# Designed miniproteins, single chains, continued (4): the designs that were tried, part 101

Each design is a single chain, and the fold is of that chain. pLDDT is the mean over its residues in the fold that is shown.

## One batch from the design tools (miniprotein)

Design m15723
Fold by ESMFold2-Fast:
Structure m15723 (fold): chain A 111 residues (1-111)
Amino acid sequence: MEAALRANLENQAELIKSIIKGLKDAGLIDEETAEKILEKIDELLAKALAGDPAAQRELVEITSLVGGAIVRGEKEGGKEFTVEVPVPPGFKPVGSYKFTEEDIEEIKSLA
């Protein structure tokens, strides 16, 4: 696999996992649902890195779903939650996002 494609897939998975953890910590999804989604993302990433085109496509589709939810929440409003992101020392480790109730239910369907 090309190094750039590998890094891109890994970055997509990390973004999705960070969002799911943030939703769980805010109480917008339960721990069991979050755990199932995180396990699915880890499985999809492993398959995608192994060269499975169906897994690569599904990971991109989930990333697009999450990205769309971020954009809609900013424009339309929604449930606010914080996301812990890996940051260098001295930087704020938390981003804030808003997701509509419809987008939260769509994300829950990934479990």
Scores: mean pLDDT 79

Design m15724
Fold by ESMFold2-Fast:
Structure m15724 (fold): chain A 94 residues (1-94)
Amino acid sequence: MEKVREEVRKIAEETAEKVVSLILENDPSATPLAERVRKILEEVKDGTPETFRAAGAAVKAMALKAGLSQETADKVREIVDEGAERIEKVIKEA
């Protein structure tokens, strides 16, 4: 159980880092957006895979509202959805 929780948190942290990096690589001035995204993903790190996917949809909507391209917003959601899938597999394999 403890190792499963550690693996889930590691996946959530790696996912948040990838999303923040992608946002800043596409728009280095989007620091306020990157900070909001980090907070949202931090809030759901101990949640379910469904909660994580919901956070991905919210982050995608925020990226689009902030003026990031549809392609970048789609990639952000893909990264979060991949993280949710990895979390789901870790939980199911426990």
Scores: mean pLDDT 79

Design m15725
Fold by ESMFold2-Fast:
Structure m15725 (fold): chain A 99 residues (1-99)
Amino acid sequence: AMTSSSETKTFKLKPKQSTSFTYTVQGEGNHTVTVKVEADKPGKFRLQVSSSAGSVEKEFEGTSGEVTLENVPAGDQVTVKLTNLSDEEITVKVTVTVS
């Protein structure tokens, strides 16, 4: 079984508001980085995740969404940007998992 590490951040996002943060991949070698979003109520969101390995963007509706970046080298910086596309204020938990 692979050992994974994770970090969770909580944000309160107003209508059309974005938040962003950077996560540094720890350890050695190449890793899979999974970014999961959990909202306190249903909404529409845009999740953008980028690193030297590439970028992925996903729009999702409901209470959760997830994107994965593969082959991310240790020491790389993963930038996560989350936008609340809803017309309501929503509290979201963003979890970055590295495996």
Scores: mean pLDDT 83

Design m15726
Fold by ESMFold2-Fast:
Structure m15726 (fold): chain A 78 residues (1-78)
Amino acid sequence: MSEEDLEAEILIALGRMFISIAKLEEDLKVQIENLKKAKKLFEKAIELSKDEKLIEEAKKLVKEADEEIKKLEEEIKK
């Protein structure tokens, strides 16, 4: 594992932690903020990693975060 791949793994783990924190939040705005933080961490992991499996995992997590952010932003505007 290269330094870049190790950093990408750490970023993915931190992003997953922020998703878990977001799911515990009752404030929809705070939940969205934590999901946006997670998304940025996954995007950085994609940029840094050369490991195909890590890149695919991070891409899946970005998509999942984007879908959840969109749903919550729609809920706030109701």
Scores: mean pLDDT 84

Design m15727
Fold by ESMFold2-Fast:
Order: sequence, then structure tokens, then C-alpha cells
Structure m15727 (fold): chain A 61 residues (1-61)
Amino acid sequence: SAAFDAGVHALDRAASARAQQTIAEGEKAGLTPEQRQQLIDDVVREHKAGYDALAAAHAAA
């Protein structure tokens, strides 16, 4: 559906923007590679949770 596609695109844009910000802030703060990877893993996990929620709502419609 158009609503589902729009939701997925919005999640993808938000995840991309947050990943870029996280990388830039991590570099500025001098975080270790392990600390930066943990923050990226958090972005990926949140993105998946958002996708799963949209997919469940789409399946229920």
C-alpha cells in the first residue's frame, strides 16, 4: 500500500540520517571502534523494530 511504502521510506531516511549523525558525533567524541559499532547496532535494531511494526500494521489492514 502507499501508506506502507511511505512509512518504509520515512524509516529508511530517518535511519540513514541517524547513522550519519552517529558516525560524525562518534568521530568528534573520539569513541573507540567498539563504542561506534554499538551505536550503529542500536540504529539497526531500532530500524528493524520500526519495520516490523509497519509490517504488522500492514498485515492487519
Scores: mean pLDDT 85

Design m15728
Fold by ESMFold2-Fast:
Structure m15728 (fold): chain A 55 residues (1-55)
Amino acid sequence: MSLEEAVEEINRLSRTLSDEELIEKLEEMAKKEKDPEVKEYLELQIRTLRQELAE
């Protein structure tokens, strides 16, 4: 997917999923992503969300 498509998908998912569920979905997306720029962006979002989850 393109970076723009990734941003739109994350915004859509964030409205319907918990932070924990969103992390799992983003990890699956990153695993399947072939574009290194998009993969890096997804991995950055995952790291940020994990830092916010203090449980």
Scores: mean pLDDT 79

Design m15729
Fold by ESMFold2-Fast:
Structure m15729 (fold): chain A 118 residues (1-118)
Amino acid sequence: ALSPEIQELLARFEALVRESDTQPFADIVSRLQALAREAAERMTPEQLLAAVEALAERLLAIARDPSASDAQKRAALNGLVIFARLAAENLSPEQAAALAARLRAARAEFRAAVLERD
């Protein structure tokens, strides 16, 4: 089960993704960066790894959702990248390398899901 802190993070992330349809992308990016910094300050390394995994799963759900806008998909992908980079600064070099590999895999899965048209 996800911790309450990770559940709160996911809810705030999803709200920002929805706001990307009505707000400038630069403003959404700034708010995603602020959310990621707050999470990095409040969470343990283990919680940060769990949060990145939960965000990656949510990104794939958004990528596969035909009702999600291109703006929402773009915001979700950028949010995962921002969060993963800030999380890596609080991890060991080995954990940071594993996180970078997971981010590359999530980005590849996102691309495949967005381009799927059957």
Scores: mean pLDDT 82

Design m15730
Fold by ESMFold2-Fast:
Structure m15730 (fold): chain A 72 residues (1-72)
Amino acid sequence: SEIEELKKEAEELLEKAREYAEKGDFKSANQYLKKAEEIIKKIEELGEKETAKELRERMDQISRLGVRVALE
């Protein structure tokens, strides 16, 4: 399904963000978090608020490693 594909894409982007953050490459980590946020927004627009919430919680955990996402 479209939701499963978007969820997988967001999870892969979040995993890359975590890897870069753990290596101290916060610029790359932030770029992957921004890409993940765009996919999470699409999931939320499709009505899957619970899935989007779970992915945002994972994004928050990565952000606590010193990475910040600029939200508009």
Scores: mean pLDDT 80

Design m15731
Fold by ESMFold2-Fast:
Structure m15731 (fold): chain A 64 residues (1-64)
Amino acid sequence: SPEAIRAELEVKLFEISISATELVIERIKARPNPNEELLAAEEKALEELKKELEELKKRLEELK
């Protein structure tokens, strides 16, 4: 169904966003003087993205 295809695309987009956020976190940590406030914000964003991805995957299974 079109809804299932869109849900699959959303899952892939969230997986890409998670990978991109992980790369950002690694880059921040690699700096000689890491911005601790920015690091904490990015780590919180990563946790939220992972939770949303789990919900999207559950919804995708229900649509199939």
Scores: mean pLDDT 85

Design m15732
Fold by ESMFold2-Fast:
Structure m15732 (fold): chain A 78 residues (1-78)
Amino acid sequence: SRVQQLQQQLQQLQQRLDALKSQATTPEEKAKLTMLEAQLDYLGGLIRDAENGDEVSLRVAERLLRDLQQEIDAMESS
């Protein structure tokens, strides 16, 4: 299902974020990673609501996941 795909993508982003956190040395990088961690936690809540049938949470989760993927991709490419 789409919810299962979102859960798998969330897990992948969490693993990528953990790797970035282990390599972060600057205050700016650490602050950005802390913000991304909070947003991934929020995304997890949205995916849970979507699993319970909330279509609005599903749409918001899909957008947020895409945005977070782009931000993590940008940090890995720096």
Scores: mean pLDDT 87

Design m15733
Fold by ESMFold2-Fast:
Structure m15733 (fold): chain A 101 residues (1-101)
Amino acid sequence: GTRPLPALSAATPEQREKALQYFVKLANAIAEAHEKGDVEAASEAARKYTTQILKALGLEDKAEEIADRVAETVRKAMEQGKSPEEIVREVVNELARAVEE
């Protein structure tokens, strides 16, 4: 089985549910921005919702740094013409990396 992420394993069920709600909003915002070709809107949504996810998980001290990194990842993926599903996968990978540090 996959090793649980330390920060995610320490989160309460309520914190995880709140983080999941913000993640769903992020995925929907990326899909909408992709349909419109709006790279800036996708990047801003990524920063906003990543910050909310990290705050929900108790990682507020690193939230801005990680959100900026995720926003840049989304911008580059949009500019490269990646699908919304591929962009969301890259966001998940960056968040997983960030919460294991």
Scores: mean pLDDT 80

Design m15734
Fold by ESMFold2-Fast:
Structure m15734 (fold): chain A 75 residues (1-75)
Amino acid sequence: EDSKLTAEERTDDSKSEDYKEELLRIVEIKLEELKETKGITDEQKEELLKLFKEALENNKDVSKILSKKIQEILK
């Protein structure tokens, strides 16, 4: 199913570790695709993943931070 506007808010908001692990997996897959499609480097992928993890730990807006960082890298 095609979706142009996909912004998963914290629908669960249960602080479940499983939920965070799922988000990390999604991000890793997304970053792998960006490596192949957009040509980001392995280092950039690792930086994005690290930033995402830190944002999760600090209760920051993960989706916003990640999207912004990806946009900067893709420039």
Scores: mean pLDDT 67

Design m15735
Fold by ESMFold2-Fast:
Structure m15735 (fold): chain A 115 residues (1-115)
Amino acid sequence: MVEVTESGGGTVAEGGSLTLTAKVSGADFSKSTIDWLRLTPSGLLQGIASVGSKTSVAERVAGRFTASADVSKNTAYLHMSDLKVEDTGVYYNMVSGEGAIGGVFGKGAKVTVVA
């Protein structure tokens, strides 16, 4: 069974930085994709980044956010810099690929950016 454990959320001032971590178990990370999704306070679900077997960052956060992975440790990272109030939300991971057919969601990391 595939499991995703997220960490690194919290409250940060505008202009600050946070790194979110997602640890994946029960799947071959080298053959999986982990997507970073953001649920905004207004209820919109937005794609932020994809990492693992492929890597991309959404245009809305390009230049401020970077995504990386340590495949040997089955861990994905979302590095967030120059945070803005609009970056506030709950950041979820969805794992798809070997052992995670149809996608498996993590429990989310809450990020609050204050002006």
Scores: mean pLDDT 80

Design m15736
Fold by ESMFold2-Fast:
Formats: sequence, C-alpha cells, structure tokens
Structure m15736 (fold): chain A 87 residues (1-87)
Amino acid sequence: EQAIFNEIKQQLDNNLQLLKDYEKRGNSAGLWNQINKILSLVEQARQKVSSDQAQQIENYVIDQLKASTSPKAKAFADYLEEDRKKA
C-alpha cells in the first residue's frame, strides 16, 4: 500500500511538471491530455490506497492545479474538490 502511494505520487509529480510545461508553451492538446492523465491517477489513488493517503494525494494535486495560470487547470481543481465529496 505505501509502495503504491509513493508510485502514484511520483507519477503525479511528473505529470504536473509536464502540465506546467505545456501551459507555458501554449500547447492546448498536450495540456488536455496531461489533465486527463492526472485525473486518472487520482482515481487510481482513491481505489488502491487508504482514504487518508488518497486525500493527501488529492490535496497535493489540487494545490498544484490552483497555482496554475490556466483557467482549464483551475476548473479541473474545482472538479476534483467536488468529485471527492461525492464518493
């Protein structure tokens, strides 16, 4: 479980870095694709790790997306916050 948590967190960090790079480059297609990958990783965390660990991952992702200058990234942060309350 801890190994899975660490793996997902590492993958999320890599994908968040790519998202910021695509945003700076103005690559809309790359940005959309990275947002989808990040959402998929958050869903994997919810299914495979403890609720506390999933919440830690989700809070980290939300903070990173809110720090983005992209309206799309901010909208996805809001989506993640809303979605976690439905589970």
Scores: mean pLDDT 76

Design m15737
Fold by ESMFold2-Fast:
Structure m15737 (fold): chain A 91 residues (1-91)
Amino acid sequence: SFESFYKGWAKLSGVSVEEVKNVYTEEKRKELTERALETLDKNYKADNEEVREAMRKVLELQGEALLASKKGKEEFLEEAKKVEEAIENIK
């Protein structure tokens, strides 16, 4: 659901769910993604660089899905599929 998606973003980026819901521009989306990447870098415990790069790619795609969620359900679903495919590539 959108609620679970927004909660995940709030946790990773260290902002409130309401702040995530108010991300309407690419600039704000990039700010949120940078905060999430900083959290990943500081708190991710694996030494595997390939996994780290794959997680970064997933976060970038999740950022695009976040912006798409503001435009419409169809656009969100298209970007969410890319996220799902990127997660499968980590395995």
Scores: mean pLDDT 74

Design m15738
Fold by ESMFold2-Fast:
Structure m15738 (fold): chain A 85 residues (1-85)
Amino acid sequence: SPMEELFKIAEEMQKLIEEAKKALENGDIKKAEEYIKKMEELLKKMKEIIETSDLSPEQLKMAQQMLKIMEAAVKTLKKKLEELK
C-alpha cells in the first residue's frame, strides 16, 4: 500500500530527525550531515510515491501534510548545521 510505505518512511524520518538533533548537540557535524542527506533522500522518495500513487483525496491530503512537516524539519536542521560551520 502506498500509505503503508509513506508511514514507514515517516517513522524512519522521525528516527533520523532525533539522531540528527543529537549529533548537532554533540557537535558531530559530519554525522549530522550524513543523517540530513539520508532524510533528503527519503523526502525525494516520499514525493515520488505521492506523485505516482493513486491516492484518494483524503490520503493525498494526509500525505501532503506529512511531507510538509518533514520538509520543515529538514530545513530547520540544515539551518542549524550551517550555523555550526
Scores: mean pLDDT 87

Design m15739
Fold by ESMFold2-Fast:
Structure m15739 (fold): chain A 96 residues (1-96)
Amino acid sequence: GAAEEAREAAREGAEAAKAAKTAEAVAAATAAAIAAAGAEFAAGVLGDAEAAALSARGAALAGRRAAELADTEEARREAEEAAREGERAAELAAEA
């Protein structure tokens, strides 16, 4: 389901962020954003709040890590946006 896809994307993003170069940091930020969107869907539509919350937390962490590893302003901004989306998704999941 969407929550499982969000968890997988968040995990991939976090792993990429740990060893990222500039291009990998952008990929991690993209994965975090996808995970955040999936977590919101899981919480709002499927009612899988626990899975959604876990995925959203993973997305937020991956996004923050990607921002730390970003070599350009554009990559950093994208990673920060992904982290904020993950944080928002975690809040929505906790309320679901």
Scores: mean pLDDT 61

Design m15740
Fold by ESMFold2-Fast:
Structure m15740 (fold): chain A 66 residues (1-66)
Amino acid sequence: LREEAERLFEEMLKAIENGDYVEAGQLLRRLAELLSEITGRPAEEVYEELLELLRNKDYEGARELV
C-alpha cells in the first residue's frame, strides 16, 4: 500500500511536470483514497491537504504525507 502511494505520488508529479492536469487530478484522488486506507483519515481531508501543499509548491511537505 505505501509503495503504491509513493508510485502514485511520483506519477502525479510527472503529470504536473508534463502539464497533464487531468491525469494529475485523477492520480491525486487515487493517492488520497490510498492514504486514507493507510492513515485512517477521511479521503476528502487528505485530498484537500495534499492539494493545498501542491498549490504552494511544498513538494517536501506533500511527500511527508505519503
Scores: mean pLDDT 80

Design m15741
Fold by ESMFold2-Fast:
Structure m15741 (fold): chain A 71 residues (1-71)
Amino acid sequence: MNAELLARFQRAAAEAVKLLKEAVAAGDKETAKAIVDALNEASDLLQQGDLEGAVKTLEEAVKEGKEKLKK
């Protein structure tokens, strides 16, 4: 079992949800949409059995969301 990947997924998902709430509160529709799109893509990848792809998708969305919300 990919316990390390699952832990990374859970952490990235929690961070993505936090950033989504911050983007919505700030009225940043572009950042909010990007995070929602990444969450949907990660969900689709999980349904296909691609846990590594799901983790990478969420980790990248978290990185980009943090950079955009600083500006």
Scores: mean pLDDT 83

Design m15742
Fold by ESMFold2-Fast:
Structure m15742 (fold): chain A 119 residues (1-119)
Amino acid sequence: APAPRVEEREEPGKRLRAFEFSFIHPATRRSATALFVLLENMTDEEADRYIDELAERYKAERKGRVRVPGWTLAVLVRDPALEVTRMEAISDDQVRVTLRLTVDGVTAEHEVVFERPPP
């Protein structure tokens, strides 16, 4: 699997980091990529504005969003075969994300625990 790529954007007191996650379908070996966007020290309105800007720039659709104390996680997907079926905060530093990829009528699901990386 390719190493995750980090994309970073900062304004004073605000932080955005983006991480690419590749899901490999276990039966077909087809890969699809999701962009996990971490937004820190932002209001809901600011976070949504940055998510929408990044979605347009990345040519992706926002498939999920969860707010945790101090941060927000959004998932952007370019590949129409890849869906986000669930996102839930499981701790102050962890969000569970369930990804579903359907290829040639065969559906696979993968559960990812996103852990908030250190600054």
Scores: mean pLDDT 82

Design m15743
Fold by ESMFold2-Fast:
Structure m15743 (fold): chain A 55 residues (1-55)
Amino acid sequence: SEAAEIERILAETREILAGLPLSEEEKERLFANAVAAGQVSLTAARAALREVKEL
């Protein structure tokens, strides 16, 4: 259940980043950060998504 929710958060993060006017390098860095957060916890994954939404 948590793993599936983290997968959904990562998919949403990727979609949001794709639409932002950022360099490919910055998008890759931010997505890698979200992936790392998801490996720690669901709470960390949600925090990473929130940061991306604030851009």
Scores: mean pLDDT 85

Design m15744
Fold by ESMFold2-Fast:
Structure m15744 (fold): chain A 73 residues (1-73)
Amino acid sequence: MSEEELFKETEITLLHMAGYIYAKQGDYEGAAEYYEKILAIDPENKLALERLAEAYEKLGDKEKAAEYRAKAA
């Protein structure tokens, strides 16, 4: 793995951890922001798409939740 790829992987991991912590605290708005940052780096990141769908479901945005779940499939 190149140094660029290693830094990208590390950033995605840290963003996933931050999103998870926000979601566990009930801050689904904050969680969604971190998962969206992952998608800015890796638009097809399945885990980020699934977690973002869950965050929008918790926020009551069922339409966005369905869209992100469809993208994760």
Scores: mean pLDDT 82

Design m15745
Fold by ESMFold2-Fast:
Structure m15745 (fold): chain A 81 residues (1-81)
Amino acid sequence: MKISEEEAREEMERTLEGLRKFFESNPDWSVEQARALVAAELRHFVEWLRERGLSEEEIERLRREFTAGAEELIAAHEAAR
């Protein structure tokens, strides 16, 4: 069954919040390790969206939103080191 783009954003926000909390709890993680984790989570998120019937256009918009949020988290993690 196709989910809404709004439901997809809620899942994205939950994933990004989980990443934020993880980086705050693991300040010793390198930027390289943080980027690798973000890349893995983005891959899983995109696969999750495809399985739930989102179009490639919708997936590409959400991928860009995820990447923007994740880059802010990585920059904050690097600055906190």
Scores: mean pLDDT 85

Design m15746
Fold by ESMFold2-Fast:
Structure m15746 (fold): chain A 80 residues (1-80)
Amino acid sequence: SPNTEKLLKETEEELERTKELLEELKKNEPSLRELIVLGMHIIGLSASILVLERAGAPKEKVEELRKEAEELREELKKLL
């Protein structure tokens, strides 16, 4: 549906913004507050991915987004 396609695009854009935030935080010693902000973005991505899966978004796209979100979560753990 058009609404699912829009959410997919917005979720892909949010994923890229979250990756940019991670790379910015890696350049300096991040504060615990900055790591919480990164964590909140990762939680938001996970919620959007769940909604996309339920809305019948293409399985391949959902799995790619899920893999990327899990990679971001593992990178967050490395900064702790």
Scores: mean pLDDT 89

Design m15747
Fold by ESMFold2-Fast:
Structure m15747 (fold): chain A 94 residues (1-94)
Amino acid sequence: MEEEIERLVKELLEAARKGASEEELAELATRLLRLSETATDEQRVRIIVALYEAGRLAEDEFASAMLLLVAGVLLAVERSQGRFDVVEEVRKRL
């Protein structure tokens, strides 16, 4: 799982920097979202931070908005589940 998350994170960030399509960025974000459901706290921090960074890098305004929304929803889920240490760690890395 760790190797898959790191590969997808790297691919997402590189795709965002290269101006990849909304469809490509959505596919990568969806795969990371699915992995987040069974991820450790550290892995969830990595995924959420990557989605925020990709959202900031995306040239397509709709892709950017989608990535930032997904990151925000995941952070809200962490907060609702009482994982405040995950929320704090994400804020420290942004």
Scores: mean pLDDT 85

Design m15748
Fold by ESMFold2-Fast:
Structure m15748 (fold): chain A 60 residues (1-60)
Amino acid sequence: SKEERIKRLEEEIALMEENIKRLREEYEKETDELKKLILELMINGTETMVERLKRKIEEL
C-alpha cells in the first residue's frame, strides 16, 4: 500500500540520517586532508539521497 511504501522510505531516511551523524563525527576527528575530502563526499552524497527520498514521499 501507499502507507507501507511511505513507512519504508521514512525508515530508510532515518537510517541514512544516523549514518550522516556518524560520518560528521568522524570528519570532526579526522586530520588527514584526503580522508576529510572522502568523508565530505560521502556526507554530501548521502544528504542528496535523503533529499531525493523525501521528494519521493511528497510525490506519493
Scores: mean pLDDT 88

Design m15749
Fold by ESMFold2-Fast:
Structure m15749 (fold): chain A 65 residues (1-65)
Amino acid sequence: SAAEERARRLLLEAGLSEEQAQNVIDFVLNDDPELGLALARKELTERVGEELAEEIVEALKEIAA
């Protein structure tokens, strides 16, 4: 989907590998979206700062909805 493509692009721009980006997306889609989003927000905030982390989390929320 367009939302998944956007989330993947933002994760790669944040410095994650393709494998790491896919793991984040798969966890949000297939396991527990609420937990997946919370973990992604925590890890991304530490890695890339709050502003970019929020943008990525919003893209991931669109996939989970």
Scores: mean pLDDT 78

Design m15750
Fold by ESMFold2-Fast:
Structure m15750 (fold): chain A 69 residues (1-69)
Amino acid sequence: MDEANELLQLGGVLYQEGKYEEAEKLYKEALKLDPNNALAWELLGKIYKEKYGDKKKAEEYFKKAEEIK
C-alpha cells in the first residue's frame, strides 16, 4: 500500500477521535513522503483553521493544496 495514504487514513481516524496534534503529525509525515499530496495540505489547513485558530498558517497550507494539480 502507499505509505503516505496509510498515514493520511490513520490521521483521519485520530482527527475523528479529537487527537488533532497526533493527526497533524501524521499529515506532516505523509507530506515528507509525498509533498505533492494536495489532500494532506488541505487536512493540515483544516486543523490549523478549525482547531488551532491559526488562519494565516491555514491559508498557506490551502494555497499549497491549490497549487498542486
Scores: mean pLDDT 82

Design m15751
Fold by ESMFold2-Fast:
Structure m15751 (fold): chain A 92 residues (1-92)
Amino acid sequence: GSESARALIEAAREAVRAGARVSASVEGDRVTLVFEGANEESIKAVEEAAEQARRAGAEAEVRREGDTVTLTVGGLSPTSAAGVVLDVMGLQ
């Protein structure tokens, strides 16, 4: 629902505040956020946010490759997914 979308947007805000750069993409009901230049604090914030999204009922997966972290969230409505991408792009 809208709660899952809100949790994802809040996750992106926390990571940006911790110093990461965020890009967002959408494919149907799945949103992918890529956090670049993430330090350990940023990576921990993304992992904690993924756990919060899962507790809110979303499917969330985190992948780490060096200082790049990818957060994928599934099960969103197309409207909610599009809204997340637009809001996250506004954080840069």
Scores: mean pLDDT 75

Design m15752
Fold by ESMFold2-Fast:
Structure m15752 (fold): chain A 59 residues (1-59)
Amino acid sequence: GSLDKLKEKLEEIKKKIEELKEELKKNPDDKELKLELEIEEGMRALLEGVINLLEKLEK
């Protein structure tokens, strides 16, 4: 179902966040990387919220 697709996207976002954190650790003054990390973390929080709501509706 659509929920499985959202969970797959969440895992992709988590992986991207870890990669961005590693890159930012090597380039701490990179404003673009910092902004991208903040956007990805925001997207993760929103997607986790949506998944939690959908799981409650799947009764």
Scores: mean pLDDT 84

Design m15753
Fold by ESMFold2-Fast:
Structure m15753 (fold): chain A 64 residues (1-64)
Amino acid sequence: SGRERAARAIDALRARAAELPDAEASAALIARAEAAREALEAGAPLSEVFDRIAEVAAELERAE
């Protein structure tokens, strides 16, 4: 399902963020991934959750 895909994507982003060498960037991106999880758990539209996921992924690409 889309919600299960979103949850797995958030877990993967959080794991990637935790591995960043910059502690400040790591903490900020973990917080954003957790905000996406909170939106998913609160029943936000999947389009909104996937937009948040895409934003975190883009920030990770810049931080890596």
Scores: mean pLDDT 86

Design m15754
Fold by ESMFold2-Fast:
Structure m15754 (fold): chain A 70 residues (1-70)
Amino acid sequence: AEEVIREAARLLAELMSKRTGAPLEELLPLAEETARAELEEARRLGLSEEEIRRLGEEALAHLEAQEAAL
């Protein structure tokens, strides 16, 4: 579950780096920290690992769709 959300965070960081010119090394840790915080919050709210994985897959699909539209 965490891996899918971290992969979405990595993709987001890479896209932000490409758009802003900021170094990936600065953006990647921030995106990963955000993804971890959201995972912990979801678990605190009682979401199951299956629900978290599904949300991560949906987030990844949305990011891919947004890039395809640009």
Scores: mean pLDDT 72

Design m15755
Fold by ESMFold2-Fast:
Structure m15755 (fold): chain A 58 residues (1-58)
Amino acid sequence: GPPSIGEVVEYLKELMEKTGLSGKEVADKLGEKLGLTPKTAAEDLQVLAKAMELGIEL
């Protein structure tokens, strides 16, 4: 099923630590892979949730 908000936040933190990118930069790069352009924090979380569910990595 879809990941929880807590799981999405931990996924974001792990990618930030791994890549050295900001949270917005991580969301933007994942969005690019999904054909999406997130503009708000809510859209960033939606992109992260979808990327996590699909197993997309940076």
Scores: mean pLDDT 80

Design m15756
Fold by ESMFold2-Fast:
Structure m15756 (fold): chain A 62 residues (1-62)
Amino acid sequence: MDEVSRLVDRGDGLRRLFLSGDKSAQPDAIKLYREAARLAEEAGDLSGAEALRRIAESLEKL
């Protein structure tokens, strides 16, 4: 699951930039969390995948 952790770390960085006022970071943050969720689901971590999808959904609503 190293790839999931890497995508989450990058997504968290972009999420922080977006929340600090960089609107351009939002689409890339969402893409990274969705990709991490997909990989987590493929690895059988359904709970982790759902949590990551919820983070992406919350960013879309902002």
Scores: mean pLDDT 83

